# Designs tried in a protein design run: designed miniproteins, single chains, continued (4). Part 20

Each design is a single chain, and the fold is of that chain. pLDDT is the mean over its residues in the fold that is shown.

## One batch from the design tools (miniprotein)

Design m12663
Fold by ESMFold2-Fast:
Structure m12663 (fold): chain A 116 residues (1-116)
Amino acid sequence: EEEEKIIKEVLEILKQALENDDVDVLAELASKLYDLLDKIYKKMNKEEQEKLEKIIEESGEFASEFGKKLKEKHPELSDEEITEKSLILGLGKIFAEIFKNEELKKALKEYVEKLL
């Protein structure tokens, strides 16, 4: 199933992002999440796309607040690393909300707890 494959890929990306500090690797992981999201978005009808736009907005706000907290807790991290890790969190949250998947929600909580 395509959904199950996407969930597994997002879980793997979140794990890799948590364990990595290389900005180029993090940017590549974020790019993969964007490609997956674009693929899902193009298959949605107009009503589903409008609902997703609200999820994207809320996830963006969540990612922004996380990035602020991460910078305060870890001032030694580069702005680029903070940006990419926050972006990956926000994208991961979008997938968790779309699929209503408990494993993704748990992985996102673990990601936040381990980085803060």
Scores: mean pLDDT 86

Design m12664
Fold by ESMFold2-Fast:
Structure m12664 (fold): chain A 106 residues (1-106)
Amino acid sequence: SEARAIVAAFSAAHTPEVVAVNEKINATYGEELEAIPLDASDEEIAEKIVEILKKLGYEEKEAYRITAAIMLGSGGLKVARKYAEKAGDKALVEAVDALEAIVAEQ
């Protein structure tokens, strides 16, 4: 079901943990995020998010998982999948693949 894939992707991107981390990033590193060029690729944005998460004390795999969820919420499906695989989060990889299959039909 298209609705199930969309709900799964939305849930992965909007967990209480991801919401809290996004608020913390914006509060502490908002100026650094605003300094990202408007023409920056999804990969460049994801790399910056990983850097900020590591500065906040997140371990590498957890930083990759949170970055994948944030990029999924932003529509960066290819980069979200890459970081979900790096994190070893099979459920998140499946959520991205399900959403990408729906988008590819349009």
Scores: mean pLDDT 74

Design m12665
Fold by ESMFold2-Fast:
Structure m12665 (fold): chain A 60 residues (1-60)
Amino acid sequence: MKEREEIIKEAEKEGMEVTVTDMEAISAATLRAVYENAKLFKQKKISISAALEPGAPEAP
């Protein structure tokens, strides 16, 4: 999706390195939230993997 690509490009323009192992599993909203947070904290690197996406609920 273009949204995710734009977020990554914007982060790269800010001098951040973005690593996403599973783009299709990670929503644009999640990626944007991570980017905004990293921007606030002046982080130089953002790393997101599919393993972080499935924050399974406590109720099985």
Scores: mean pLDDT 64

Design m12666
Fold by ESMFold2-Fast:
Structure m12666 (fold): chain A 100 residues (1-100)
Amino acid sequence: MEEGVVREVRLRRVSEDRIAVTTVYGDGSEKERIIEGGDVAEGVAQLVLGVYKTTFGMELAEETEDEVVLRSPRPLADPSEERAAMEKKLAEAKAKYPAP
């Protein structure tokens, strides 16, 4: 149970025993946690998804066999807003790279 403003949560299954959980906060900070233990990891992942959906009202943005992405419940009325948000995320990712 993480506090703060959560914009995006990504759950990626790395293996049968490991699930990587990446939480993106409203201030742009990211936290990654690896959950191990097969059935325990799957149960915890389901609990985390449930908490984010019920407590934060997050919606399913993407779902693949290896990755589930939940985003802020705010519906994007205009595709340009999503584009701006994505561009901001890319700029932030680039800022983490060494600037020679």
Scores: mean pLDDT 63

Design m12667
Fold by ESMFold2-Fast:
Structure m12667 (fold): chain A 98 residues (1-98)
Amino acid sequence: MKFEEGLKKMPEPEEVEKTLLEALREAEELVERALREAEGSLSPEQLRALERRLVAAIVGAVLRAIGLLLDGEINAEEAKELILEETREAVERELARA
């Protein structure tokens, strides 16, 4: 039982890589959209600070997702969902304060 669970926790490296790359592309699109929406309301300094905070949030989400994936707590699709959900929450939080 435990051996079969371990084998299913990392089905294929290619599947994990593809899913994480898709998550990063979608997260990048969310950040670009947020920066465009904020461009008319924020100074250049504030816009750079917003970008840095959003990038830091994505990096944190990716590291957490990879850690959980390696521990077998989540699958590749759940890792993608985590990254995108954390990115959306960061965007909503930062734009609500702008």
Scores: mean pLDDT 78

Design m12668
Fold by ESMFold2-Fast:
Structure m12668 (fold): chain A 72 residues (1-72)
Amino acid sequence: IELTEEEKLQVASVAYMLELLGIDPKLLTKKQLKAALKAYKGPVLNDEKMNAALNFLKSSSLSKIRKLAMGK
């Protein structure tokens, strides 16, 4: 299952917050991403969408992640 546009924006926003803290969002494990989404009030994702979110972050450039986080 693919993430919705809203879920992509929310995941990108949390990833950008992690980058500002010195954490590379492209190197996140599933457990780390799940914990970050909970901590920063990101979207509640099922296991399939968690895999989609990790793939989205790994396949997207840091500039794309920042643009999505800042643009919406």
Scores: mean pLDDT 79

Design m12669
Fold by ESMFold2-Fast:
Structure m12669 (fold): chain A 80 residues (1-80)
Amino acid sequence: SMERERIREEIRRYLREAEELLRRMREQNAPPWLLEEAETEIRYIREVLEEIDKMSLLQQKVHLLVVGGGLTLLRRMLER
């Protein structure tokens, strides 16, 4: 399914963005709790990617939303 492949590629993009965000957090001396939140998000994204082919399309869409939302929240915590 092209939709499944697009979701996988978008989650992979979010992983790269999350890793870059963690790097920026470290450079800005973000507090330990925020670094732990970012590391937890990266771990979660990796787990989703490992299991994605075993998931239903609905499960993939839910995880895509959760990943995107989590990353947006972490960015806001760093910038605001």
Scores: mean pLDDT 88

Design m12670
Fold by ESMFold2-Fast:
Structure m12670 (fold): chain A 65 residues (1-65)
Amino acid sequence: MIRFDPNDPRLQQAMAAVEEAIRTARDRAEARALFERALKPLQLSPEELAQLRAVFDTAAALLFP
């Protein structure tokens, strides 16, 4: 479970990036590339990055089999 402040603009941008990557991408590799590119400018901590990547990987595995 992600333990972020839901009003953190960096987290809001990261969550929007997950949604956009899943909506836009045709496969898991493309979705991952879009997601990672969106995360780079956000200045997230290593722990925050690890949690967001875990959430993305779980969602991507379900949507891009």
Scores: mean pLDDT 73

Design m12671
Fold by ESMFold2-Fast:
Structure m12671 (fold): chain A 117 residues (1-117)
Amino acid sequence: MKKLSREQKAEFIALQAILDPNATPFQRRLGEIVLNAVLTLRKMDELSPEEAKKLVDEFVKIVREELDWMKERYPEHKDFIDEMEKLVDEISKAETMEQIKENLRKLIDKAVEKILE
């Protein structure tokens, strides 16, 4: 079989979480965050650095709003959501495209690990 990239595997796991009728609402929302992060990473390679930064800033805004809402609705997952918010802050503070991509991949890996629990 052709070896799937980590990002392609994350996309498949995210889509399964979103589409599976047996997935919890929390798993589904994590799947949506992972899918958005994978699509952001993919689109960054097609854009100028200025356009990529604008895309990342919009991603950070959307995910911060979602994580704030999730903390209110899923208090049992507060510690995990706090760790996700810290990774989003690192994405926002990153000075280079490579640092942004590295922190996006860390966010994806953390959310995927939680979905698979």
Scores: mean pLDDT 85

Design m12672
Fold by ESMFold2-Fast:
Parts: sequence; structure tokens; C-alpha cells
Structure m12672 (fold): chain A 82 residues (1-82)
Amino acid sequence: SLMEQADKAFKEGKYEEAAKLYTEAAIQSARDGNVEEALEATRKAVEAYEKAGYPVSKIVAIQLLVVAEIERATNPEIAAAD
């Protein structure tokens, strides 16, 4: 799974690679309606981006992207109205 690949990269100190894989896992979990898994993957992506030295602005952008995917997946009727 993407989470397992990300966990392996994180353990190996490949924080940038781990952050990207966790972000992909978060987006996929959000699209599948798995809110808890999406939030956990987002938290891990944030940790990995912080360890990779990315600025707070990048971290905030990832969080907003995942929240938007969760909102779209958990309430399709709102997404269809404007």
C-alpha cells in the first residue's frame, strides 16, 4: 500500500519521498471516503515535510488539499451544487 511504502521511506530517512507517498495515501483515502485514514496520512505527511525542511506554507497547502478531497468525497451533493 502507499502507507506501507511511505512508512518504509520514513524509516530510511527519505523524508521528502515519504511526504509525497503519505500525501498520495491521504488523497486516495479521502477520495474513498476513509476520513480517519486520510487525516492520519495527512498528519504523517506533515511530519515528513517538517523533517525534510519544507516551509509551513507547503504544509498548509497539503492540509487544505486533503480537506477539500474529504469534503468532496463525504458530501457529493454539495459538490454537485455550484
Scores: mean pLDDT 77

Design m12673
Fold by ESMFold2-Fast:
Structure m12673 (fold): chain A 114 residues (1-114)
Amino acid sequence: MVEYRVVGHGVVATDSPEDREALERVLEAMEKAARENIGLSPDEIVKAVIDAARKEAERLGYEVVAAGPDQWPRIEELLRRGELVGALIVSVERIEDGKTTQVATVAIGLRRKP
């Protein structure tokens, strides 16, 4: 039996309730995009998740920076500089016969539009 699991995680760099709500909504959009694209290639899942994050962030008056599967070091630098309200990570895992394989991971940095 094959199962897929979507795991979302947020790093919060703000005390603002509005920024925290934006982080939650963008994470929800990323997780939804991952679930809707679960049977696609890793690159297609990554693209769908980033596109969903950018669309939701823009709707809320925020922007996505340093988006991708390998962008965590850049996101950490931006977090240390105080340039982000937070960072979001979504992973898609495939579970077959008790073995877990990571299919895709996407990390993004989120900031307010200037």
Scores: mean pLDDT 86

Design m12674
Fold by ESMFold2-Fast:
Parts: structure tokens; C-alpha cells; sequence
Structure m12674 (fold): chain A 107 residues (1-107)
């Protein structure tokens, strides 16, 4: 299970311009893209709250993975999977894959 509190702290650091954990400009640009997508899903949450909630959880997990391993290519691949997910079931499978990847990185 990923640490929601840790991710909220990292997101706040980015908003304050204090991205001390991002080692490169490419990682920073990818995080900014993830945060823009999070705002879009939050804005549309009233239309499909279950799908939006799963997409937001997936985006947060992608951001946390990127901050831990600095792998922009992997983050981009996961964002493409998210953008191509049309059903709640596809988003649930993606979030499961992301949660497992995060567990491997944190060990």
C-alpha cells in the first residue's frame, strides 16, 4: 500500500517550488504533467466519481514511483496506459500494477 501522507507532502513541496527530491528538469516536467492531469480528473469527478477516484489514485502512484526511481520513460508508459483505460476494471488493474511496482521500488 502506498503512503498517501508522503505523497501529499511531496505534492505540497512541488506547489511551493521546493522540489528537492526531483534530480532533473525532465522529472520535474513529468510531475507537472501528472499534476495537470490530476486537476482535470478532479474537475470532472462529479460526472464519474468512481472512475475519477481510481484515475487520481493511479496518477498519485505514478508520481510517487517517478520521484523514487527518476525513470521518466516508465512514468510516460504508465500515463499512456492511464489515458487508454476506458473502463473502471482497466483502471483497477492499472492501479494494482502500479501498487506492486511501488512496493518493489521501496524495498
Amino acid sequence: MFDEEGYKELREEVKQGNLARAPSEEVKEMLEEIFKLEEEYEKNSSKDPEKSSLALSALSTIGLILLEDSNVEKAREYLEKLKNAETVEELEELLKELSEELRKILK
Scores: mean pLDDT 74

Design m12675
Fold by ESMFold2-Fast:
Structure m12675 (fold): chain A 72 residues (1-72)
Amino acid sequence: MNNDLIQQGQQQVNDMINTLSQVNQNDGDEAQIDSNISTNIVNSLNSAANIGSFHKQAQPQVDSLQTIADQM
């Protein structure tokens, strides 16, 4: 039960981190002007933080995404 939910949450967070790493390497593109990307990252962070059963296990990745989102 919990393993599947934890893996799903970690996968979503890792996908966001990977996407941000790609976008961040092209700093100067419209990524930061395109508030849609920034909003989606913040919403994903809030969703991950609000997932109850694995909240504490996902916290380091949530914190990592928050740091990247704050830089966008």
Scores: mean pLDDT 58

Design m12676
Fold by ESMFold2-Fast:
Structure m12676 (fold): chain A 71 residues (1-71)
Amino acid sequence: AAIPRNPAVGGVVFKGRPPTDAEVAWLREEFGVLVRRDEPNGLLLAGSAEAVAAAVAALREWQARGEEPAP
């Protein structure tokens, strides 16, 4: 769909450190979500419900592995 009709917001907290600019750029590029830093270690993601869900799931997978995703 060309127009997002199901807007959603998801929050993610990074353990032990703030998110990097590279991680923010990766989320914007891969998922097409709007990204805002909310807390020292937090991100707010906004976009379609599908894009936000995918981005949150990818961040949780990345955090569980302890690896930085490369664009």
Scores: mean pLDDT 67

Design m12677
Fold by ESMFold2-Fast:
Structure m12677 (fold): chain A 78 residues (1-78)
Amino acid sequence: SSARQQQIQSIMRQAYTAYSQGDRAAVDRYLRDLTSAVLGIARRDVTRDDIRRALNIYRDYNNSGQGGDITIDRIINF
């Protein structure tokens, strides 16, 4: 839905901001929020592989530019 897409985009912007500030704890929280929203699983049950899968789904549907891909690759490995 449009509301879900807006939620995912908002969470990802917050994750990018936290990443730019070197805040690993905030990045982890936002990526778990994103993963829960994308995959429909409880935040506490989220694994690192789930986060990678959710970020790849986000990339495929929301980022078509090279800059987005580079940033996602960096945040996955952060």
Scores: mean pLDDT 76

Design m12678
Fold by ESMFold2-Fast:
Structure m12678 (fold): chain A 116 residues (1-116)
Amino acid sequence: SSSARLQEIQERFERGEDPEAIAREVLAYIDELLEAALAAIRANPESVYSEEEVRELYREQLKELAEAAKKILVERGVLKEEEAEELMKKALEGDEDARVKVIAALLEAERERALA
């Protein structure tokens, strides 16, 4: 169940588990949702959305998350602007470790906001 998996991810986040480990699970879940959406479009040639449109929406969302993570990492002094830009580029090109670091940075920022 996708609902049970989301609940488990949320509980692990609330327990203070490693942000990178949680980020890997979040990305695996998002990738499964994308694959399911693409499979549904392939099964229905009358679909309003094309595979390319769904992939572009996915890329736009990832870009927004990567830009937010870049800002956080630079403002916190974790990475220099040049290093954060390279991380964002790698994440958008599909590098798995870069994608994990982007989501982990957002999760760490969210925990700090919840404690403030």
Scores: mean pLDDT 82

Design m12679
Fold by ESMFold2-Fast:
Structure m12679 (fold): chain A 93 residues (1-93)
Amino acid sequence: MPPPALEDFRALLAEVQAVESELNPFEKRHLDIAREALDAGLLVFTTGVTSRADVEAKLEAARRRLAEMGLEVVGEHVLDVSDDEVAVVLAAR
């Protein structure tokens, strides 16, 4: 009976992201990742909204740490907020 945890995970993702528009693509992508992560027993990591210049360094550090823990990144989704701002979600196992 693992499916009930999906609603709690959706709430956690919603608390991290700033969503103002009803048709914001960030919501759909985050929910898809949450569903896949919970179904597959994956760890989900998000950078939150971050400068595009800084996000790649944060992602490289995250990928390195995950690899050292024996976890492999199996999903990476870049969510464009603006020309300067981005949010990225990683799924790992």
Scores: mean pLDDT 62

Design m12680
Fold by ESMFold2-Fast:
Structure m12680 (fold): chain A 93 residues (1-93)
Amino acid sequence: LVERAEELFERAKELLAQGKPAEALRLLTESVRLRYQAGVPLTLEEIILQAEILRALGADELALDLLRYAIKRFPDAPEEVRARRRELEERLS
């Protein structure tokens, strides 16, 4: 399960880079489901990738909500994540 979930996560990143955010979201959702079934908790990287996919789909407010959740759940998140949150807050103001 974990190996398959990791494959799907990497493929989701590749699909997003190729400009296919809807396909990326489907693979990410399956990856998260498999990791959850394997007892692996939700990671910061999964939340960040979902937020980037939502931005690519034009769902900026949902992406911002996820970044805020990520920072609250992972207070030691790198500055890059906080910078992305600030960028979206300014864009939506």
Scores: mean pLDDT 81

Design m12681
Fold by ESMFold2-Fast:
Structure m12681 (fold): chain A 75 residues (1-75)
Amino acid sequence: SSAEMEALRRQIKAKIEEMRKMKAETKDPNVKSLIENYIDTIETMLANAETVEQLRYVLRQMERMIEKVKKMIES
């Protein structure tokens, strides 16, 4: 539904902002570059997403990317 797609797009955009904050807070240039590449990938996927299934896929990829970044910052 349009309401479900709108909710998923808002959730994805909120997670992009979370990733931008993580980028701002890290001092490691390798982690900054990784976050930039992840944001670019997600924005491309979001722009091309036309279905709820595709948006759910984008959200799952973001969750995996955020977990990877958190582990790198914690180590």
Scores: mean pLDDT 87

Design m12682
Fold by ESMFold2-Fast:
Structure m12682 (fold): chain A 73 residues (1-73)
Amino acid sequence: SEAEELRERGIRRTEEATRRYGARGGMGAQTRSVGELNGKANESKDEEEKKKYLEGAEEVERHGRRLVEEELR
């Protein structure tokens, strides 16, 4: 699904940005990806699709936060 694809992309972008640009880069990529998923959720008319986008946003945020915290160590 598009929600799953955007979730996977968000995770990869956050990992890449954290690796290349450190914690601030990771935070920026996470924020943009979470925003995109939340935007899609708000535009969705289907409750199941909305739920998938929101779950994707939460996963990207959770994963990104962990990566950023590890980078700051």
Scores: mean pLDDT 83

Design m12683
Fold by ESMFold2-Fast:
Structure m12683 (fold): chain A 71 residues (1-71)
Amino acid sequence: SMAEEGGRRAGEGAAAGDAGAAAEGISLTYKGSKQENPEKAGELAAEYARRGGEEAGGPTAARQASQFAHM
C-alpha cells in the first residue's frame, strides 16, 4: 500500500542518514495512512515509518524514522 511503501522509504532514508529521502517517505506514508484512517493518520504514519526503519536498520533506524514523522 501507499502507507507501507512510504514507511519503507522513510525507514531506508533514516537508516542511510538521508533526511530528504526520509521526509519524502513520511509524506507518502502520511498520505496513505490518511486514506486508511483519517483520525489516526499521524499515529499510523509513525508506526509504518517505525516498521520500515526496523526492517532497514533495526531499532536505531526504527527510532529515527518515527522521529522524522514528527518533523
Scores: mean pLDDT 79

Design m12684
Fold by ESMFold2-Fast:
Structure m12684 (fold): chain A 98 residues (1-98)
Amino acid sequence: SLEDKAVEHFARAVKAYSEGRYDEAVKHLEEAIKLLEEAGMSPVGLGLAYFSLAQAYVDAGQLDKAIEAYEKAIKYFEEAGSPMAEAFRALLEQVRAA
């Protein structure tokens, strides 16, 4: 299923990340998110997934892409009506100021 393939990519991303292979972790997170979007994952679920991708981009040194991923996470939390949108917006401003 799409969900089973997404879980497999998340598992590969976690392993790559733990081994310091951040570019490979990013690749697997991007594939997992694509599969979750195709599966109709909830906005909260997609927001959390994009937040994970943003953190992986930070560790990979891809700061512009990290900002874009944080902005996508915030939009999904806003779509869900989640108060987490405000918290992540504040975090993004701190990342931009650093």
Scores: mean pLDDT 85

Design m12685
Fold by ESMFold2-Fast:
Structure m12685 (fold): chain A 72 residues (1-72)
Amino acid sequence: SKFIEIVKEIAKLLQEGSDLSEIEKLLSQLSDEEFKEMEKYLTEDDKERLKKIKDELTKKKIQVLSYYLELE
């Protein structure tokens, strides 16, 4: 499944200390339904890791939005 591949890529990128922009790009390929479906296949440990990823992505999104708002 495409979303399983995306989830695995996200986990790999986080472990490698890769740029959050790549992780955000992968998450943007998931619909709201696909993101919800992904949660059904995650263990408690995976869910904990995902929460940390979500927090970092939220922080980055706020920074990017602030940048664009200041630019215009």
Scores: mean pLDDT 65

Design m12686
Fold by ESMFold2-Fast:
Structure m12686 (fold): chain A 83 residues (1-83)
Amino acid sequence: VDISKLSPEAQAKLDELNELARETQRRLEELGASATRVTGTALRLIGLGLDAAIALDLGDEERAAELVREAEELAREALEEAE
């Protein structure tokens, strides 16, 4: 995947979802989650963010919206399980 070739809109969405991954990682660490769980969740969120950005770049807004929802759900579930 060539991130430099993504549209500005796709780049902005990638940045937004990378921020979600960073914030989720930080909150999981604050909740005392294991390093493996923290890293695994962050990597999955980054992957979903990249896929969503690619879908937006290809004009597949429905797929991008699904991937964003999956990322938000994953972040929510991971934080709930850490409590």
Scores: mean pLDDT 79

Design m12687
Fold by ESMFold2-Fast:
Parts: sequence; structure tokens; C-alpha cells
Structure m12687 (fold): chain A 97 residues (1-97)
Amino acid sequence: GKTAELLRKAAEYLRKAAESARQGNVDEAIKFAEKARDYLVAAMEASTDFDEQVELTLLLIQVTIAINALKKGTISPEEAADFLERLAERVEELAKR
């Protein structure tokens, strides 16, 4: 459905953010992570399933923490890349519904 399409886009941008972070391109990683967050918000607004809305809210919190940590330099780019990649895997799992 529409939610699954938005989740696939969110996962795509989370993977792009992780790759940019691995390359040391922090500004690009932040931009891609912010794009992924936008798609997660859209997916949450499109979702009619309570359990999915709970999981999407937790994912949004985690993406926001990663963006803020990258902006403040409180996380290494390599740690941020690993974190964003794991979030992408979780988003891809939700998209299978």
C-alpha cells in the first residue's frame, strides 16, 4: 500500500545517509537522514495500524537522535552509519506488510 511505498523510500534514504556517513560526508548524511525522517512522518500519517504507528514513532525518535548527534559531533560518522543501517533494516521489515 501507500505506507509500504513511503517506508521503502525512508529505508532508501537511511541507507544513503549511512553510506555518506561512512565516506565522512557528515553534511550529506544529515540531509539524507532528514529526508528519511520526512518519509517516516508521511508513513505515520498514512498508517491506520496502531502497532505500526507505535513502531514508526520509535523509529522517528531514533532518526532524530542520530541527526542531532551528527550535527553536534557527539557520535562518530562510523557509529552513525552502523546505527542508520540498522534503522533501515527495521524500516524494510515494516514495509513487508
Scores: mean pLDDT 89

Design m12688
Fold by ESMFold2-Fast:
Structure m12688 (fold): chain A 73 residues (1-73)
Amino acid sequence: GRTVLDGEATPEQAEQLKEKAREIGEESGARVRVTVEPGRVVIEVDGEPRNLEEARRIIEAGRRLVEYAKEVL
């Protein structure tokens, strides 16, 4: 899944978001990527779930990261 958040991220906020993405990715097994662009932050969460429980963790990982990004930005 891909989510685009409109907003200006400082270098410090960008670092916080990337660190949180790393933590969530490690916890969930999802592939998580945060791209900071002028005026927007792009969050991408993907994975190759072997079962419904793993799929649910990947979806939840994306939700948690988007929620965190909205709080930081």
Scores: mean pLDDT 79

Design m12689
Fold by ESMFold2-Fast:
Structure m12689 (fold): chain A 94 residues (1-94)
Amino acid sequence: MASILKRAEEVLKELEENGFSEEEKKLLKELEELIKEAEDPELQEILRETKKVALAYFHKALKNHEESGKKEEIIKKLEEEIEELRKAIEELKK
């Protein structure tokens, strides 16, 4: 479990050093906006950790499914999850 978080962080560092794809840049921007909108420090920390893991697995999923044509499906599903998180944050704001 701890090794998964460390590996996710290394993958993100690699992406930052070598540049992001357009899809990864879009997701990174959306997640950064979501974290900023949360305003709660504990929720922001949870979202930052979630962002690291999500981006690392997203990167691996794109590589694994590049030849199977499922790349667009994965992107769409992640966009949907981000929208659901945004709605949840708005519901929690009093």
Scores: mean pLDDT 62

Design m12690
Fold by ESMFold2-Fast:
Structure m12690 (fold): chain A 127 residues (1-127)
Amino acid sequence: EKISVSGSKKVLLLGNFKDLEKVKTAILAIAAQGKIPVLTGEAAKEIAEELGVPHIFIGDLSEAVEKALEEEVEEVIVLVEPGETVDDLEGIYKDIVEELKEKGIPVTAKTLEELKKIVEEYEKKKK
């Protein structure tokens, strides 16, 4: 019923996306909840660094399952378009999601609109 107060809960960010604005919004939404984004790919790392958001960079997507388990990731967020689900993922993203879900890690699909709402609520509380 309450948002985790640990401030150190780790969230793996994945997505079938090309829009860097979605990545930026997702990083801000994770940070707003007092969680640590766990990121793959240099572009996501650069965005987190520019935003001054504490993050964990695990590098290559091919190592994402191993590194997520090593880092004790508690949640996976998958960036999707409206009407899409985790079942719409292809290739390596699908394999990562299936393995992490089998390990008991919850996987949640989030749209840009849902993530923006989290960021807006955070900014209202910070002022």
Scores: mean pLDDT 74

Design m12691
Fold by ESMFold2-Fast:
Structure m12691 (fold): chain A 62 residues (1-62)
Amino acid sequence: SPIELAAMKDLGLSREALELIKELIEQGASAREIAEALKKKFGVELSESQVKGLVKAIELSE
């Protein structure tokens, strides 16, 4: 989706990182848990606010 490509470009997310975010959203993970998982697995540091915005954008695009 266009929002996935925008997130990859604007936030420096890999495809695998975006797939992890989508999986965690389906599991009901909090923005804090998603941010911690991205940092631990991919070394990507996003604030909870950035993750919340991304989650809302992904959910609204489906």
Scores: mean pLDDT 77

Design m12692
Fold by ESMFold2-Fast:
Structure m12692 (fold): chain A 74 residues (1-74, ends at bonding distance)
Amino acid sequence: DELREEIKKRYKEAGISEERAEEQIELSREVAEKLMKAYEEWFREVAEKHGLEISLSDEAQGKRLRAVLEEREK
């Protein structure tokens, strides 16, 4: 929630209403989530194609990315 709060503060300083700032943050989050999901799938396919080894399984790697996104969402 710190990032959300900071962004709302900056929008307010720029003369944008809190409700509009909230809408913008929500849209940005949705776009980021979609991009991360697409990247996770693509990265897995590329790693598999090129025989790259990862320190964690695809499953664990995906879970970790999700956890980081959820934590930043706070």
Scores: mean pLDDT 64

Design m12693
Fold by ESMFold2-Fast:
Structure m12693 (fold): chain A 107 residues (1-107)
Amino acid sequence: MEEIEKKNKEQAEKMRKKAEELSKKEQEVIALTDKALKDPSLQEEAIKKAEEVEKESLEHAKEAIKNGDLAGKNGDKKSALQLTGMSMTSLGNAVSAEVAKRRVLES
């Protein structure tokens, strides 16, 4: 049990660092899409980066859900809650990237 909790904590920390990186990329994408609304030459790059962040954020959410479910089944409720929280954040980042992409496509 204690060794499982240690591995779950290490995995949760790794996932948390990736979530922070994706949140930074999301902010960069939002800034780029806002610029692309005023500068058509940036639209292709903005769309591409938004699609990359959406894809990475969905993959991270899927991993976080899987690891959270595993932690929960092993009785590590704290890691399960942390991983579930990270999956919600990553899903939010994916939604925001899709919205940002649509704003550029509709401009």
Scores: mean pLDDT 83

Design m12694
Fold by ESMFold2-Fast:
Structure m12694 (fold): chain A 95 residues (1-95)
Amino acid sequence: SLSDLTQKYRLPKILLDILKQVADKEVFTIIEAEEALLRYLEKEKLISVDPETKRLIYDLSNTPLKDIVGKDKLTLSELIKALYDYIEENGVLVK
C-alpha cells in the first residue's frame, strides 16, 4: 500500500554500512534504500553480462551484499526483491 512506501526502517549494520557509502542517512524508507542500493551498484561497477544467457546481471561475489542476498549473481529484479525481503525481516520500524 502507499503507507508501506512511507514506512521508515532502521537497517541492520551490514546493510547500513553499505548504503552509508552513498547516502548520509540512519533511517530509510524502502524506496530510499532501493535508491541508495542502485547508487552503490553504480559506484562499485557490479553490473556484468552473463556469458550463458547474455542478460545483465549483478555480480556480488566480492561484496558484502552476497551475505544479505544469499547469491553471488542476480538480475536487478531479484536483487531489489531480496533487498525488500531483507528489510522487512531484519529492519526495525520507526514509524
Scores: mean pLDDT 83

Design m12695
Fold by ESMFold2-Fast:
Structure m12695 (fold): chain A 97 residues (1-97)
Amino acid sequence: APRSSAEEREKQLKKLEEELEEAKKNKDEEKVKKLEAFFLAAKLQEAIEKLLAKEEVEKNKEEALEQIEKLLELGFLSEEEAEELKKEIERIVEKAK
């Protein structure tokens, strides 16, 4: 890509935040939940990428686990999928130490 992965993610997060605020104003509850899930998934991806780069390991571990929990709460992950993702985060963290 001609732009860095970080710049593309920042633009994606800003767009999702704007769309989420619009959906909240329109009281579109289904769209709000879907947009929140996309926003959480984008933040999870950023946290995982920073963990792989060995950047702020404890902070990005906590953020990744928080995003997984929120996706589970919204029903976009099953309990089994959430536990598998949490185990993968732990594996990445152990390799980053």
Scores: mean pLDDT 77

